Designed miniproteins, single chains, continued (5). Designs and how they scored, part 85

Each design is a single chain, and the fold is of that chain. pLDDT is the mean over its residues in the fold that is shown.

## One batch from the design tools (miniprotein)

Design m18950
Fold by ESMFold2-Fast:
Structure m18950 (fold): chain A 94 residues (1-94)
Amino acid sequence: YVERLEELAEKNKELSVEEMVELLTRELMRISIELLKKKKGEKVPASTPTLAEIAKELFGEEEIYVGDEEQLKELEPELLKLEELARKIVEEKK
């Protein structure tokens, strides 16, 4: 996932700081849903239009995966590392 964020940022380096933040935030949401699917999280209807759109892009359906407390705790360190990488990409663009 680190390479995925770096590649996305490199491909879109022409974007403004604000546009880059939006792009990376959306990608982090996609990664979170993919990780929860790999952990065999519960499949539920998307609660927001943005999540429904991401679900359609990833799975072709308006359902996302949610984790229990243990699954979320296991994923938190990985997601925090990706958030820190996204922050560094934005900071380097300034």
Scores: mean pLDDT 73

Design m18951
Fold by ESMFold2-Fast:
Structure m18951 (fold): chain A 94 residues (1-94)
Amino acid sequence: SVLEAEERLIAALEPLRGRPREELLAALRELLATTDDEVERLVLETAIAILEGASNEEIARLAARLRVALDPSLDFEEVFREVLAELERIQALR
């Protein structure tokens, strides 16, 4: 579940508070290598993509996959477009 993925992220990152970004990325990649849960994997992949400065399109694709995995009634292409538009809007404000 997302909650379990969040708990694992918090536990892994709390000891690294104030540490360089590369140490956070290393911890996240170690978690990704050990998980077999699709939702946890997508949460970790999304966090890594954001920290690595991936494109809005790449982040939106991962976020859309996560949302569809949580709610299969959602249309991937529609969610992808909505997330991409929101990321571009946020970027334009910063």
Scores: mean pLDDT 78

Design m18952
Fold by ESMFold2-Fast:
Structure m18952 (fold): chain A 58 residues (1-58)
Amino acid sequence: EAPSNEQAREVYRYLVEELGLSDEEAQRATVAAYLHISETGLPATLEALIAEAKRFAP
């Protein structure tokens, strides 16, 4: 199951609002997490996307 655009926006908001990432950093991390979850078939949950995005965030 591919993650939804809504889930991607929620991840982006979390990274910007909670972690204080820049728009560019948050977009990069969100896209990387989205692609990883889509390709690997891992559960497309908000928690999984946030956990994966953190691996690509500073």
Scores: mean pLDDT 76

Design m18953
Fold by ESMFold2-Fast:
Structure m18953 (fold): chain A 61 residues (1-61)
Amino acid sequence: SSSIQAAIQAAQRMGQDTITRQQFANIMQTHLGMSDVQISRIMRQHGITDTMTMTQFRQAL
């Protein structure tokens, strides 16, 4: 979807191989309208505590 593509592009524009938990939350809230509870659930599901790789980010979408 356009929202998923926008989220991927936002992460890519950071120019880094990993993103922080806060950056992930901001992207998900801004582009997908996700709540803090939903974001925390996804992070726990994927074993993410502080940072994530771009591969983990794409898998969470």
Scores: mean pLDDT 78

Design m18954
Fold by ESMFold2-Fast:
Structure m18954 (fold): chain A 63 residues (1-63)
Amino acid sequence: ATAAANRARVEASIARDDAEYQKALAEGTLPAGFRPPLPPDVIAERRARTDAWVDGEVARLQA
């Protein structure tokens, strides 16, 4: 896997969760299991973890 692909995957996951939440909200129903939009701090933490993982993968591929 590439660094860019893994970052895109994490961002796509966040976007998908938000889209599902907005759809349920627009339909006037929020089924159990739907997650609200993540606060910015949580998004930043997820991105930081992704960056750390990417750095590890880059180091591994350069070995």
Scores: mean pLDDT 67

Design m18955
Fold by ESMFold2-Fast:
Structure m18955 (fold): chain A 87 residues (1-87)
Amino acid sequence: MLLSEEEAEREVRTLERALRELKEEAKKAIEEKDKKKTTVLLTALSILVAAASFVAEMTDPESEAHERAKRLEEEGKRAIEELKELE
């Protein structure tokens, strides 16, 4: 079972917005050295990465949505590594 083109586009767009918001919050947490906020953001980013991975699996491999979902997964993983370096 695969997501429809419309469903895949919607899911990817939602995740792209969520990642942008989480990256902004991560930048603030890094600047403020807020360990508690960093822990919450690590959890949220882990959920986002899992969701992006699932969307990629459920999209047509030849679609733009699949490529965008894979990019979201990798960007989310990079954000997690950046936050972990500050633990």
Scores: mean pLDDT 82

Design m18956
Fold by ESMFold2-Fast:
Structure m18956 (fold): chain A 79 residues (1-79)
Amino acid sequence: SDEELRRYAREVAGLSDEQVETLMQTIRVYDFDRETGLLLIEVAATAQRTGGQLDLETQKKAQRIGDKIHEIEEKRRRE
């Protein structure tokens, strides 16, 4: 649920209210499932924690999100 994702982003990932709202807006715009939403939050949290220095595992998570965005944009283009 949106409440669970907001709570995870704020309490577990340590993101600010402004960052949480930005991520939730992205999740809503692309209609991400819970799993993809969690990946987005993890990538954002790691980027803040490391100053944008993503390790290979986080880069793979970011790529999966990018692939999902591409798939959704292609579906919307066909409608």
Scores: mean pLDDT 81

Design m18957
Fold by ESMFold2-Fast:
Structure m18957 (fold): chain A 109 residues (1-109)
Amino acid sequence: APVFDALEASPPGGETRVIMEGEVDGKKHVIVLVSTGNNDPAVLEELAREALREAVEVLRKRKESGYAIGIALSADNRVAVTEAETENGEVVKERPVRFLSAEELAAHL
């Protein structure tokens, strides 16, 4: 079963940011989730990409192999998600941003 631990609380302000890490099927997973009051798809795509960069940085700093996931969640429960694989902290594969429902995201995690 996957185990995810919250690594830090949201900063004070209108944006919530959570970094979670765990292991799924023996593989390291780092998830950065950003919640926003903005419903613009272009803003959600950029936030998901920035979240992915933060998740990749965790694996890069530790020189770990694993899966990095960037997620942006809107006020109306729309989800933008993007993913990358690392080997020894180096990005070897990156996927384009895709839009999911909250239910599809729960099945993905």
Scores: mean pLDDT 75

Design m18958
Fold by ESMFold2-Fast:
Structure m18958 (fold): chain A 79 residues (1-79)
Amino acid sequence: SEVEEEIERYVKRLLEAGVVDEKQGEELKAALKKFLAKPAEEQKAIAERILAEVRPLAESSDDIVAVHRKVVELLIKEA
């Protein structure tokens, strides 16, 4: 599916950028597939929880890679 191809391309970019390792990349693919299969209201609730958790790090750090890693970690946990 187009969605599965998009997930594969996204995770490949994160691997190439060093944001995730191979194991985290596979966990992220599974998490994204689960997340996108949820009803829109559940997706919104998960996204709001992730944003709330990431906000202090994003406000205190200019390290965009570290912020992105935290989002990935929380998405794997919450999905």
Scores: mean pLDDT 84

Design m18959
Fold by ESMFold2-Fast:
Structure m18959 (fold): chain A 112 residues (1-112)
Amino acid sequence: DEVVEILTRALEAAAEEALAASAPYLSDEQLEEIRKLLREFVRHWGEAVRALLAGDREKAQEHGEKAKKALDEAEKIAAESGDETLALFRQAFEDALRRHLGPAVAEARALL
């Protein structure tokens, strides 16, 4: 709900920044496929967090694995455009997560 929404918005922003940073090195088809995979990543991540908050560790693990698979597939597509493109995608994603997730976690904690 509110906590999951705050955290998934931060993750969505990070994913969009990673895609934007790598976009000049990707074809339109690669961009669309990565965008789709990143949306699946965010959705499953949100479900994993929701399950974790509910104490359902098995469901959290299942959704976490699906989120990881979607992200891994997005990275493989970026890697097809070269190691430098993958490195740029990963660095932009990590930097964006650091900027967006920290404040989002603080906001979510204030609601708990």
Scores: mean pLDDT 84

Design m18960
Fold by ESMFold2-Fast:
Parts: sequence; C-alpha cells; structure tokens
Structure m18960 (fold): chain A 73 residues (1-73)
Amino acid sequence: GMEEVLEELKKLHPDVKIYVAESQEDIDRLLAEFAGLPGDVEALRKAMETALKEGKPFYVALVSPETLERLRK
C-alpha cells in the first residue's frame, strides 16, 4: 500500500520529509511546520480536512527546492 511506497521513497530520497495527517492535531502540527512556506499552505489545510472528513489519512511530502528542480526536469 502507501506505506511501502513511502518507505521506498525515504530510501531513495532521504532529504524528502513525509508526513501523515490522521487527525485534526496532525493537521495543526503540519501547518505549524509549514508556516514559512508560500500561500499553498491554506489549500493544503483544506485538502487535509477534507480527507479526514472522509476517514482517510492524508500524506504530505515536503521536498527541498533543489530536489524539486531535479524531479521537475
């Protein structure tokens, strides 16, 4: 499932931080962690809250700008 994919991703890209939101407390913690990021943080909050209303965990991968550029190529 997703858990296996996330573990493999961590092995290949150890600079990628993966977070799981399974509760409102998780959402609040992640939003605090992402407070320095641009305004997509508000869209992320809404997406996580929607997933929780459906009883599903939400997975977030925080990628450095350098790694994002390499992946975007």
Scores: mean pLDDT 70

Design m18961
Fold by ESMFold2-Fast:
Structure m18961 (fold): chain A 79 residues (1-79)
Amino acid sequence: VNPTKYSKEQIWNIIKPVVKDVSSFEEFLSNLASAEARVEYKGLKNFVEVTLFNGKRYNIPVSSEKEADDLSEAINKFR
């Protein structure tokens, strides 16, 4: 069993700059239980697409494929 590399707080700090509809960590935790994440590739840039409980989709830019995989797995694990 591989534990997720990201805590809930670490995930929040990564997505907070992009997810403007979520104003607090507590609101984020409420949305995280129903969140869905998937890796998206657009040219040479990697993104994690995050769908929150309200159905809104956000593209979170990441620096590597490994970061994309680790982040999407962590979000889906807390779902």
Scores: mean pLDDT 68

Design m18962
Fold by ESMFold2-Fast:
Structure m18962 (fold): chain A 55 residues (1-55)
Amino acid sequence: GKAKLKVLDENKVKIESDEPVKVYDLETEEVVEVENGSIIDTNKYIVLDEVEVIL
């Protein structure tokens, strides 16, 4: 199913997914996988997989 991004604030989202989600690290220019429950800074990482945003 689609991964979900739980919005915590303007720059922070929590990953909710049964599978690891691919994100692009803007500092290292590498694709990395993050696990369910990971908190992502949206100024530093771009989510690459199809996601549903939840508030």
Scores: mean pLDDT 83

Design m18963
Fold by ESMFold2-Fast:
Structure m18963 (fold): chain A 88 residues (1-88)
Amino acid sequence: SAVERLKPVVRESLREVLPDVEVSDETIEAIAQLIVDNRGLKMSREEFIAKLQELLPQMTREQAEELYRLIARRILEDEELLRIWAEV
């Protein structure tokens, strides 16, 4: 599924933005699900950033924006993920 493919991308991006924070698998899955749900543009970028901070309250707005940027870049660089993304 798109969620399962995104979980490693979310995990690695979180390690880069918040290297000293342990993030649960449930939170990683919730973030991956938010990304999949937002593919239909159902929420604004600002609302998406706010939801990321709700899931990880220790994260600053700057870190949430960086996380969003890194995930977006990794999706664009992954040919197989882009295929899954375009089909769903």
Scores: mean pLDDT 75

Design m18964
Fold by ESMFold2-Fast:
Structure m18964 (fold): chain A 97 residues (1-97)
Amino acid sequence: MKLNTPKKYLEKQLKKLKEELSKIKSEEEKLEKIIEFAKRELLGPSVFELDKEKLKEALEHDVNYLAEELKLSEEEKEKVFKAVLEEAFEIQEALFG
Protein backbone atom coordinates (compact mmCIF):
# COMPACT_ATOMS: atom_id res chain seq x y z
CA MET A 1 0.00 0.00 0.00
CA LYS A 2 1.21 3.58 -0.77
CA LEU A 3 0.40 5.06 2.68
CA ASN A 4 1.17 3.69 6.17
CA THR A 5 -2.22 5.04 7.38
CA PRO A 6 -5.41 3.71 5.67
CA LYS A 7 -6.15 6.16 2.83
CA LYS A 8 -9.94 6.46 3.40
CA TYR A 9 -9.45 7.17 7.11
CA LEU A 10 -6.70 9.73 6.40
CA GLU A 11 -8.84 11.46 3.71
CA LYS A 12 -11.74 11.79 6.21
CA GLN A 13 -9.42 13.27 8.88
CA LEU A 14 -7.83 15.62 6.31
CA LYS A 15 -11.28 16.96 5.36
CA LYS A 16 -11.91 17.81 9.04
CA LEU A 17 -8.44 19.38 9.33
CA LYS A 18 -9.03 21.56 6.23
CA GLU A 19 -12.32 22.80 7.75
CA GLU A 20 -10.50 23.68 11.03
CA LEU A 21 -7.62 25.39 9.17
CA SER A 22 -10.09 27.57 7.20
CA LYS A 23 -11.18 29.15 10.54
CA ILE A 24 -7.62 29.97 11.66
CA LYS A 25 -6.16 33.36 10.62
CA SER A 26 -2.57 32.86 11.88
CA GLU A 27 -0.19 30.93 9.60
CA GLU A 28 1.81 29.94 12.73
CA GLU A 29 -1.33 28.46 14.38
CA LYS A 30 -2.19 26.62 11.12
CA LEU A 31 1.29 25.05 11.02
CA GLU A 32 1.03 24.01 14.71
CA LYS A 33 -2.37 22.40 14.00
CA ILE A 34 -0.90 20.54 11.00
CA ILE A 35 2.07 19.29 13.10
CA GLU A 36 -0.33 18.05 15.84
CA PHE A 37 -2.42 16.29 13.16
CA ALA A 38 0.68 14.65 11.61
CA LYS A 39 1.97 13.41 15.01
CA ARG A 40 -1.49 11.99 15.86
CA GLU A 41 -2.42 10.43 12.49
CA LEU A 42 0.88 9.44 10.81
CA LEU A 43 2.91 7.89 13.67
CA GLY A 44 0.52 5.01 14.58
CA PRO A 45 2.12 1.55 14.16
CA SER A 46 5.09 3.06 12.24
CA VAL A 47 6.84 3.81 15.59
CA PHE A 48 7.51 0.04 15.80
CA GLU A 49 9.74 0.27 12.68
CA LEU A 50 13.16 -0.01 14.37
CA ASP A 51 15.08 0.49 11.09
CA LYS A 52 15.57 4.27 11.30
CA GLU A 53 16.09 4.68 7.53
CA LYS A 54 12.86 2.77 6.72
CA LEU A 55 11.03 4.84 9.33
CA LYS A 56 12.36 8.08 7.78
CA GLU A 57 11.29 6.96 4.27
CA ALA A 58 7.79 5.96 5.46
CA LEU A 59 7.23 9.23 7.36
CA GLU A 60 8.67 11.31 4.49
CA HIS A 61 6.21 9.64 2.08
CA ASP A 62 3.22 10.35 4.37
CA VAL A 63 4.36 13.95 5.08
CA ASN A 64 4.76 14.53 1.31
CA TYR A 65 1.15 13.36 0.89
CA LEU A 66 -0.02 15.85 3.56
CA ALA A 67 2.05 18.66 1.99
CA GLU A 68 0.44 18.03 -1.42
CA GLU A 69 -3.11 17.89 0.04
CA LEU A 70 -2.61 21.03 2.20
CA LYS A 71 -0.41 22.87 -0.39
CA LEU A 72 2.41 23.44 2.08
CA SER A 73 5.63 25.26 1.19
CA GLU A 74 8.91 23.30 1.23
CA GLU A 75 9.83 25.08 4.50
CA GLU A 76 6.51 24.12 6.15
CA LYS A 77 6.83 20.51 4.89
CA GLU A 78 10.36 20.28 6.37
CA LYS A 79 9.12 21.58 9.75
CA VAL A 80 6.30 18.99 9.81
CA PHE A 81 8.68 16.17 8.80
CA LYS A 82 11.29 17.09 11.46
CA ALA A 83 8.63 17.38 14.19
CA VAL A 84 7.07 13.98 13.33
CA LEU A 85 10.47 12.25 13.02
CA GLU A 86 11.65 13.69 16.38
CA GLU A 87 8.41 12.52 18.06
CA ALA A 88 8.82 9.02 16.54
CA PHE A 89 12.39 8.71 17.90
CA GLU A 90 11.30 9.95 21.37
CA ILE A 91 8.49 7.36 21.44
CA GLN A 92 10.94 4.61 20.36
CA GLU A 93 13.43 5.58 23.12
CA ALA A 94 10.62 5.57 25.72
CA LEU A 95 9.28 2.16 24.59
CA PHE A 96 12.45 0.34 23.44
CA GLY A 97 15.46 2.24 24.87
Scores: mean pLDDT 76

Design m18965
Fold by ESMFold2-Fast:
Structure m18965 (fold): chain A 81 residues (1-81)
Amino acid sequence: AEAERQALDARGVEVIAADEPALRAYLASLPRDEAVELATRAAEHAEGLADFFESNGLPRAAAALRALAEELRAFAAELAA
């Protein structure tokens, strides 16, 4: 049902928001080269999950994952400079 998909979409946003700080803290604890590699891979995985969520009718969760991917790519680029 549509209401069920909307509830799952909202829950996805909540889970991403809750887990993001832990990922960022872990990245900050790593050596620079390892942090760049992991952040780049995490961004790629987040984009893949976003495409999957959007194809399954979860556009809000997909948007949150795309925002996370963009932030992770920016983090990797800044750290690599």
Scores: mean pLDDT 82

Design m18966
Fold by ESMFold2-Fast:
Structure m18966 (fold): chain A 79 residues (1-79)
Amino acid sequence: SSVEQQIQAEIQTLQKIVDDLLATGKPEHQKIAQQLQELIKQTQQALQNGDLRSAVLTLASATSLVMLSFVLDKVEEKE
């Protein structure tokens, strides 16, 4: 369905964010990347099971983690 295709597109976007975080070589970014990878796996598992509700919920959790990571990075960079 179009909803499943949209969720898959969002998973690919999150995977790119994971790759970018891992590329920085920073330990804090690696930890966040590992947490994102676990949420991506949970979302993919839910999609395989046809559980769109669970897929949306885990995707929302991943998006919240990305937002929090961005905010924390900006606070850390601020003198």
Scores: mean pLDDT 81

Design m18967
Fold by ESMFold2-Fast:
Structure m18967 (fold): chain A 80 residues (1-80)
Amino acid sequence: SPVEEVVRLVREFIERAKGKSDEELQKLAEEMAERLVKEFGIPLDYARAIVDAVLYYVKQGDEENAIRVAELAVRHYLEK
């Protein structure tokens, strides 16, 4: 399922984000947006919006909402 694969990518992002500077987090965010475009066909603007929301919650320590926002956004895009 594309949604399950996105949840996996968000969990991977959360793990890689631990102990990173804001500059390193931005690079990881750009990598995640590129993967959403290439692997799932999500438009770049929408992919960036998803990743920005994920990054916002990751910076708040809110891993549950980071996963949830990505899952809901991708589900909305792919299943609509």
Scores: mean pLDDT 85

Design m18968
Fold by ESMFold2-Fast:
Structure m18968 (fold): chain A 74 residues (1-74)
Amino acid sequence: MDSAHGKALAELIQRRGDEVAEKALKAGDEKLAEEVRKKKEEMVKIALTGSLEEANEAYAEMSKFVAEAEKEIA
């Protein structure tokens, strides 16, 4: 239910994941870029197909993953 909320979170997850994957590629870390892409696809699927609670958890999980990935790139 509330597909609009799930879609909005999926869009945020996709955008943030794509940004970090691009940064990883520019830093020469192709493995990290692939890990970010896979995590993004998984979290986007949960946000689009899950409950409101699952969508919120997917966004939180992606936010943590992105923060850790950015620390590795810097």
Scores: mean pLDDT 82

Design m18969
Fold by ESMFold2-Fast:
Structure m18969 (fold): chain A 90 residues (1-90)
Amino acid sequence: MEEKKKEAIELLRKAAELAQKHVDTAPDPEGARQVVEAFRKAIEAIEKGDYDLAIELLEQAVNLARSLDTPAFKEVAELAEKAIELLKEI
């Protein structure tokens, strides 16, 4: 299970980095910042072993990222969805 935790955190770090890169060019920069913040909080929840909280935060982040309707935030949402699937297997 430690392997899935590491993979989930790595996917979320990639998602956060990609989201942060595109904050200033997003149609809603404030919404984009909220996506980045949600990923940071989700990683903290995973590190504390609170997978239920992490999944909840990530589901909210995915919905927000998809609402931004850009190719970058579509990729961000896909990375977060993969992390959610890994966390559900723990």
Scores: mean pLDDT 85

Design m18970
Fold by ESMFold2-Fast:
Structure m18970 (fold): chain A 76 residues (1-76)
Amino acid sequence: SSLKKVAEYIEKVYKTEGKTLDKKPEELTEEELFEVWKEYLEELLKEGVLTEEQVKKGLETFEKVLEGKLSISELL
């Protein structure tokens, strides 16, 4: 499912940063995944890695990826 693919992508990103998800990808709700992704993008904004516009685009894209309208590669 799109939800599982998004969760697995976020888990992979978190592992690169030395972090892990608190739950298995298949146990996360859409709302929990959105909050995890939002917090991650906000961390990147604070670190100067992303702009405010990139964070906004990432959040808008997240919903469309979950709906299967866009590819997971467009989350960034």
Scores: mean pLDDT 74

Design m18971
Fold by ESMFold2-Fast:
Structure m18971 (fold): chain A 107 residues (1-107)
Amino acid sequence: MDVELLRRIGAADFRGAAKNYEEQAKKYRDLAEKGSPEVKKIYEENAKKFEDAAKEYRDLADGLEASTTEEQVRELMARAKAVGDEANAASKKTDDFIKKYEEEKKQ
């Protein structure tokens, strides 16, 4: 693989993902502020997970830009996938909880 190409494209993609996670964190912070006390904690916990994911993705982007070998690039991409998978799993769990809460509230 072309290490330079993977490094540049991957770093840009990771920075884009970080911005997306920061936006999701802000949305969950806004929902926590407007939400009932019962859902506030779950929104705040999910916001923190997205804030942590955004920070890790920025650190991984910096790591990609500093990478000199295909092995380093692959390791950083694998770490990014793990972080993304964890953030997505947390988001799904939150969505499933809110759906059940709204169904209980519904007439």
Scores: mean pLDDT 79

Design m18972
Fold by ESMFold2-Fast:
Structure m18972 (fold): chain A 82 residues (1-82)
Amino acid sequence: MEEVKKRAEEFLKEVERIAQELGATSVSYEITEDEVIVTVTLPDGTTVKFAFPKSILLDPEGREKALRVFRNALRAAREFAA
């Protein structure tokens, strides 16, 4: 569906922005039938994977919560890896 793809792309742009703010060296993603899977690599080589249900991306509140969870998890991983 065009709208789901557009929302996923917008979400991934925000994910990439957050990852870059937190010093990620690479970000890759895979869009499946039901999920958006994001893999982030930190400067120390630590790799973190996140799976977001596509249903969350159609809900504005769900998207905001997903981005918040992503940011908090990446920040925690970075602090733990340091």
Scores: mean pLDDT 77

Design m18973
Fold by ESMFold2-Fast:
Structure m18973 (fold): chain A 129 residues (1-129)
Amino acid sequence: MEREELVERATRVLRALNEAGLLGREFSDEEIREAVERAVDEVLSDPTFAGLSLAAKAGVAVALAVGRLSKDPDLMLAVLRALARVFPDEPRLQQLVASLEDVLELKIPEEEFDALVERIEAILREHLL
């Protein structure tokens, strides 16, 4: 089932981000699963995401779950930027990232943000695909 596959992929990524210490604090498997299931349900209910590939949908769910767990907009934006690098041929995802970058102000230095994006991109390429 699409939902089951999305939950599995997003959970793998969130666990890897948590283990890498990228979520600001350590989260339990139960907290991660709850956030992922909610994010997947949002992605599946929103027609904006209907045309994305399965992997890109799972990636958007990761970004939403990260935002909820960390409450860090810079970290959520870093996940979205990393997704845009992983899925260069997904124009809807590219547009979503550009729109959010236009309205969100980074609180961390650009060099720190770029390093964060590179680390998240590596985790996405290993666990999301």
Scores: mean pLDDT 83

Design m18974
Fold by ESMFold2-Fast:
Structure m18974 (fold): chain A 64 residues (1-64)
Amino acid sequence: MSPEERKALALALARQAIAATPGAEDAEVEVRVEGDEVIVTISHPDPEVARAAAARFAELLAAA
């Protein structure tokens, strides 16, 4: 899989996780490709919301 395809998949899953997390609609997502690794950062003023969205993202990624 190309770096572009991996970044697109990670971004799609991160956005899906945010949409599935109540109160996370204003969360910010940053996706970066670093060598063979994709780094995803989900930011929100409420750390509990950020944690919930990140946990949902991890579940979606594991199921992909």
Scores: mean pLDDT 78

Design m18975
Fold by ESMFold2-Fast:
Structure m18975 (fold): chain A 75 residues (1-75)
Amino acid sequence: MTAKEAAEELEKRGDKAAASVLRYLANIDPEMTAEEAAKQAEILAETYERAGNTVLADIFRLAAEKLRELIKEKE
């Protein structure tokens, strides 16, 4: 599953914030897999937390969590 496909699925489920994060990542790398996007969201969450941006850290952490749940369902 690509990051773009995962974003569309999460948007249909009402997880709009997570879908927006994945759409952002898919625009950077259109071939990015859902697993790669989850890893990138986790890295960005840690990066923003260290920078003191707790709001962005929480958004990226939530996106990674929702994406990993979706990956398990679609395995």
Scores: mean pLDDT 82

Design m18976
Fold by ESMFold2-Fast:
Structure m18976 (fold): chain A 109 residues (1-109)
Amino acid sequence: SMSLKQKIKDAYKKGLEAIKKGDVKSAIDSIDDLSSLGIEAIKNGDINSAKLAIEKLLELAEEAVKKGDMEVAKKALDGLMRILKASEDKDVILLAIGRILRVIGLLLD
């Protein structure tokens, strides 16, 4: 069936559309889906899909901040932290930390 990378892209697209429409519940659902898919990627040793999920969570956090939706941005931060907690790969850990710090910076502006 659908690849993990495609599932991540689809969850991101749904989340982005929800943020643009002001649908907070659907945005949070899509963020939770992205976080779960990122953790699944880590468990499967799919480092490229894990990195994609991390980057897509950052992109949703940035769009949420642009819209003024700090609740959605905080949920994306929670998602990044959940992926970090599941991670054992050095490159995934470093990427997740960098994206977490980026989102914290956006929330403190």
Scores: mean pLDDT 91

Design m18977
Fold by ESMFold2-Fast:
Structure m18977 (fold): chain A 93 residues (1-93)
Amino acid sequence: MTVEELEEIIARDPNSPEAKEAWEKLLEMGRMPREPTPEQIEAAARRAGEEENLSDESVEGMIWARLGRFDELREAAERHRERAEQIRAEKLL
């Protein structure tokens, strides 16, 4: 299956088990053909807020994985960790 076909599967239904498998295959290949637009990132984040079984972290991870930008994926994970720690500190006050 080509990278383009894998991207089409993910775009059609990103929450399907087929999309998850395609996403993992793209990560394994280290191949991402095009950058998602800021609009696509925003739409994915909004959709995550509406879906019961998706976290902001997993959605953002999926977006960065689609970009092949593992550095930004790592940076996003670090930002989320810092934010969670900040929220915990504030809740203890």
Scores: mean pLDDT 57

Design m18978
Fold by ESMFold2-Fast:
Structure m18978 (fold): chain A 80 residues (1-80)
Amino acid sequence: AAPTAEQRARTEALIRALVEEMVALARREGASDEQIAAIRSTEEGLRAVAERRGVLTRATLRVTEDAAGRPVLEIDMEFE
């Protein structure tokens, strides 16, 4: 079944919040305006992918470390 207008609005809000969190982290690490624009340009693509997979209920950005202590960004998405 197609998502409702309410479910689509929620998905858009969750993806926007995720992208803003990514931008905030990038700014903290000294990213250029060009790099920030590139991150913002992913919002539409992420929303389209999420809508195709189901109804998005949560999107969380995590910063973890690999075995060598190198920072890794992870995106977790939960769907109905």
Scores: mean pLDDT 78

Design m18979
Fold by ESMFold2-Fast:
Structure m18979 (fold): chain A 96 residues (1-96)
Amino acid sequence: NQKKIDELLSLARSYLLKAVGYEIRAIGALIDGDKEQAIEDLEKAIEYLQKAIDYLQQAKSLSTDPQLQQQLDQQIQDLQEQIARLKKRKEEIKKE
């Protein structure tokens, strides 16, 4: 079902954009010295990255295209690594 795959990929893209917005907000909060707000914004970014991964995993499961499946696997792995980096940054802010 190509239409369903396209819809899921569009949803993933939407959540990736929201995650980027919250990462930018977190940087702004840190510049302003608001550690609590920065942590909240990073947690929101992590939440939206996880939603994007969920939609990419659903798109992969519906795809019969091995090349698309491989591309989605790589994107999911890259996003999981991004989540790990944001979680580490959040813990570093808490220690400051």
Scores: mean pLDDT 91

Design m18980
Fold by ESMFold2-Fast:
Structure m18980 (fold): chain A 76 residues (1-76)
Amino acid sequence: MGKELAEKSKKYLEEMLKASEEAIKNKDSKEIARHIGRLLREIGDLWQKFLEEARRIEKEKGIPVLEILREAAEEA
């Protein structure tokens, strides 16, 4: 089951996009850089969890990782 992970990923991406847009409009370059740095770390962690779940499903069900990623993107 990767649905919860896909939903969390979508929610985080939406929140990150909103926060980035606000930061770009209203903050100095150093604050923007810190904000982007935090988002990149969070995306990296989330992507790692996403890949681990996809690889688990591939191993258990024989569904290729790329197919799982496509299905997750469609569900999101």
Scores: mean pLDDT 69

Design m18981
Fold by ESMFold2-Fast:
Structure m18981 (fold): chain A 85 residues (1-85)
Amino acid sequence: MEAELLANVEKAREEAEKRYSEELTAQARAERPISQAIMEEVQAEHEANPLSPKELIQLYLDRLEAAVTTPGALYLIELMRRVLE
């Protein structure tokens, strides 16, 4: 019985992590129109003044952070900033 209980707790943790990830993805999709507008602005700026890949990504993140307040978008921005470190 104890081993079965521990297995169920582990399963519940995995399912909770999966549902959390799916929820964040759904929120990110809902914010796609905002991301598209920012992408177009950043692309135009890059076309006028060529930026390095790191600088370009940092500019995208700065514009996204300024334009969105939802947890999903802010979480993705934070993750991308950590990748650049």
Scores: mean pLDDT 68

Design m18982
Fold by ESMFold2-Fast:
Structure m18982 (fold): chain A 97 residues (1-97)
Amino acid sequence: DIEKVLEELEKLVEEAVRADYAGDSAKSSEHLDKFKALLKKAVEKGLISEQAAQQIHNAVLGSIAASRLLSTVGDPVPVDDLIERIKETIKKLIEES
């Protein structure tokens, strides 16, 4: 159950980040909304704690915000590097919960 949730979260984040880098903010937001909804369902099913879900959500949004800031000052993060870092963060926070 938790492994399936991890795979679905990683897929939604990848889709959100790729949409954001393509300039499709609406599609990025849609994928992030699905990501948040999946975290809520995982908490409701007892698969992760509410604290872990909040930490995962904050870490993902923070990573995306930081990459946007770096792009603004002329130091853009490569899309695949950002996706890999976010996936590693999600996995770590789930394993620690």
Scores: mean pLDDT 84

Design m18983
Fold by ESMFold2-Fast:
Structure m18983 (fold): chain A 108 residues (1-108)
Amino acid sequence: SSEETLQVVLDALDAAIAALDAAAAVLRAAGRTDMALRVEIEVGMIRIVKGLLVLTKQPDVPLALKVLERARATLRALLAQTTDPAVRAALQAAIATIDAAIARLRSV
C-alpha cells in the first residue's frame, strides 16, 4: 500500500540520517570540521526531503533515491580525500548504511 511504502521510505531516510550524524561526529572528533560540515549539509538535504514526504504523504521513491545517491557521492568524494583510518572507517560505515537503504528502496 501507499502508506506501507511511505513508511519504508521514511525508515530508509532515518537510517541514512543516523549513519551520517554518526560519521559527522567522528569527523569532528578527528578535527575534520570541513568534512563534517559537508556531511551535515547532506543530513539537511535528507531532512528536507523527509519533511516534504511526511507533509504530502507521498512515497516519492525516486526523490528519496536521488537524495541518498547524492549523500553517497559526497561520502565517496570525502573518502578519496583522507588516509586517516578512523575517518575512513566512519565514512565507509555510513556508505554501507546508505547502500543498504538504496537497495531497500529499489525493492519497493
Scores: mean pLDDT 93

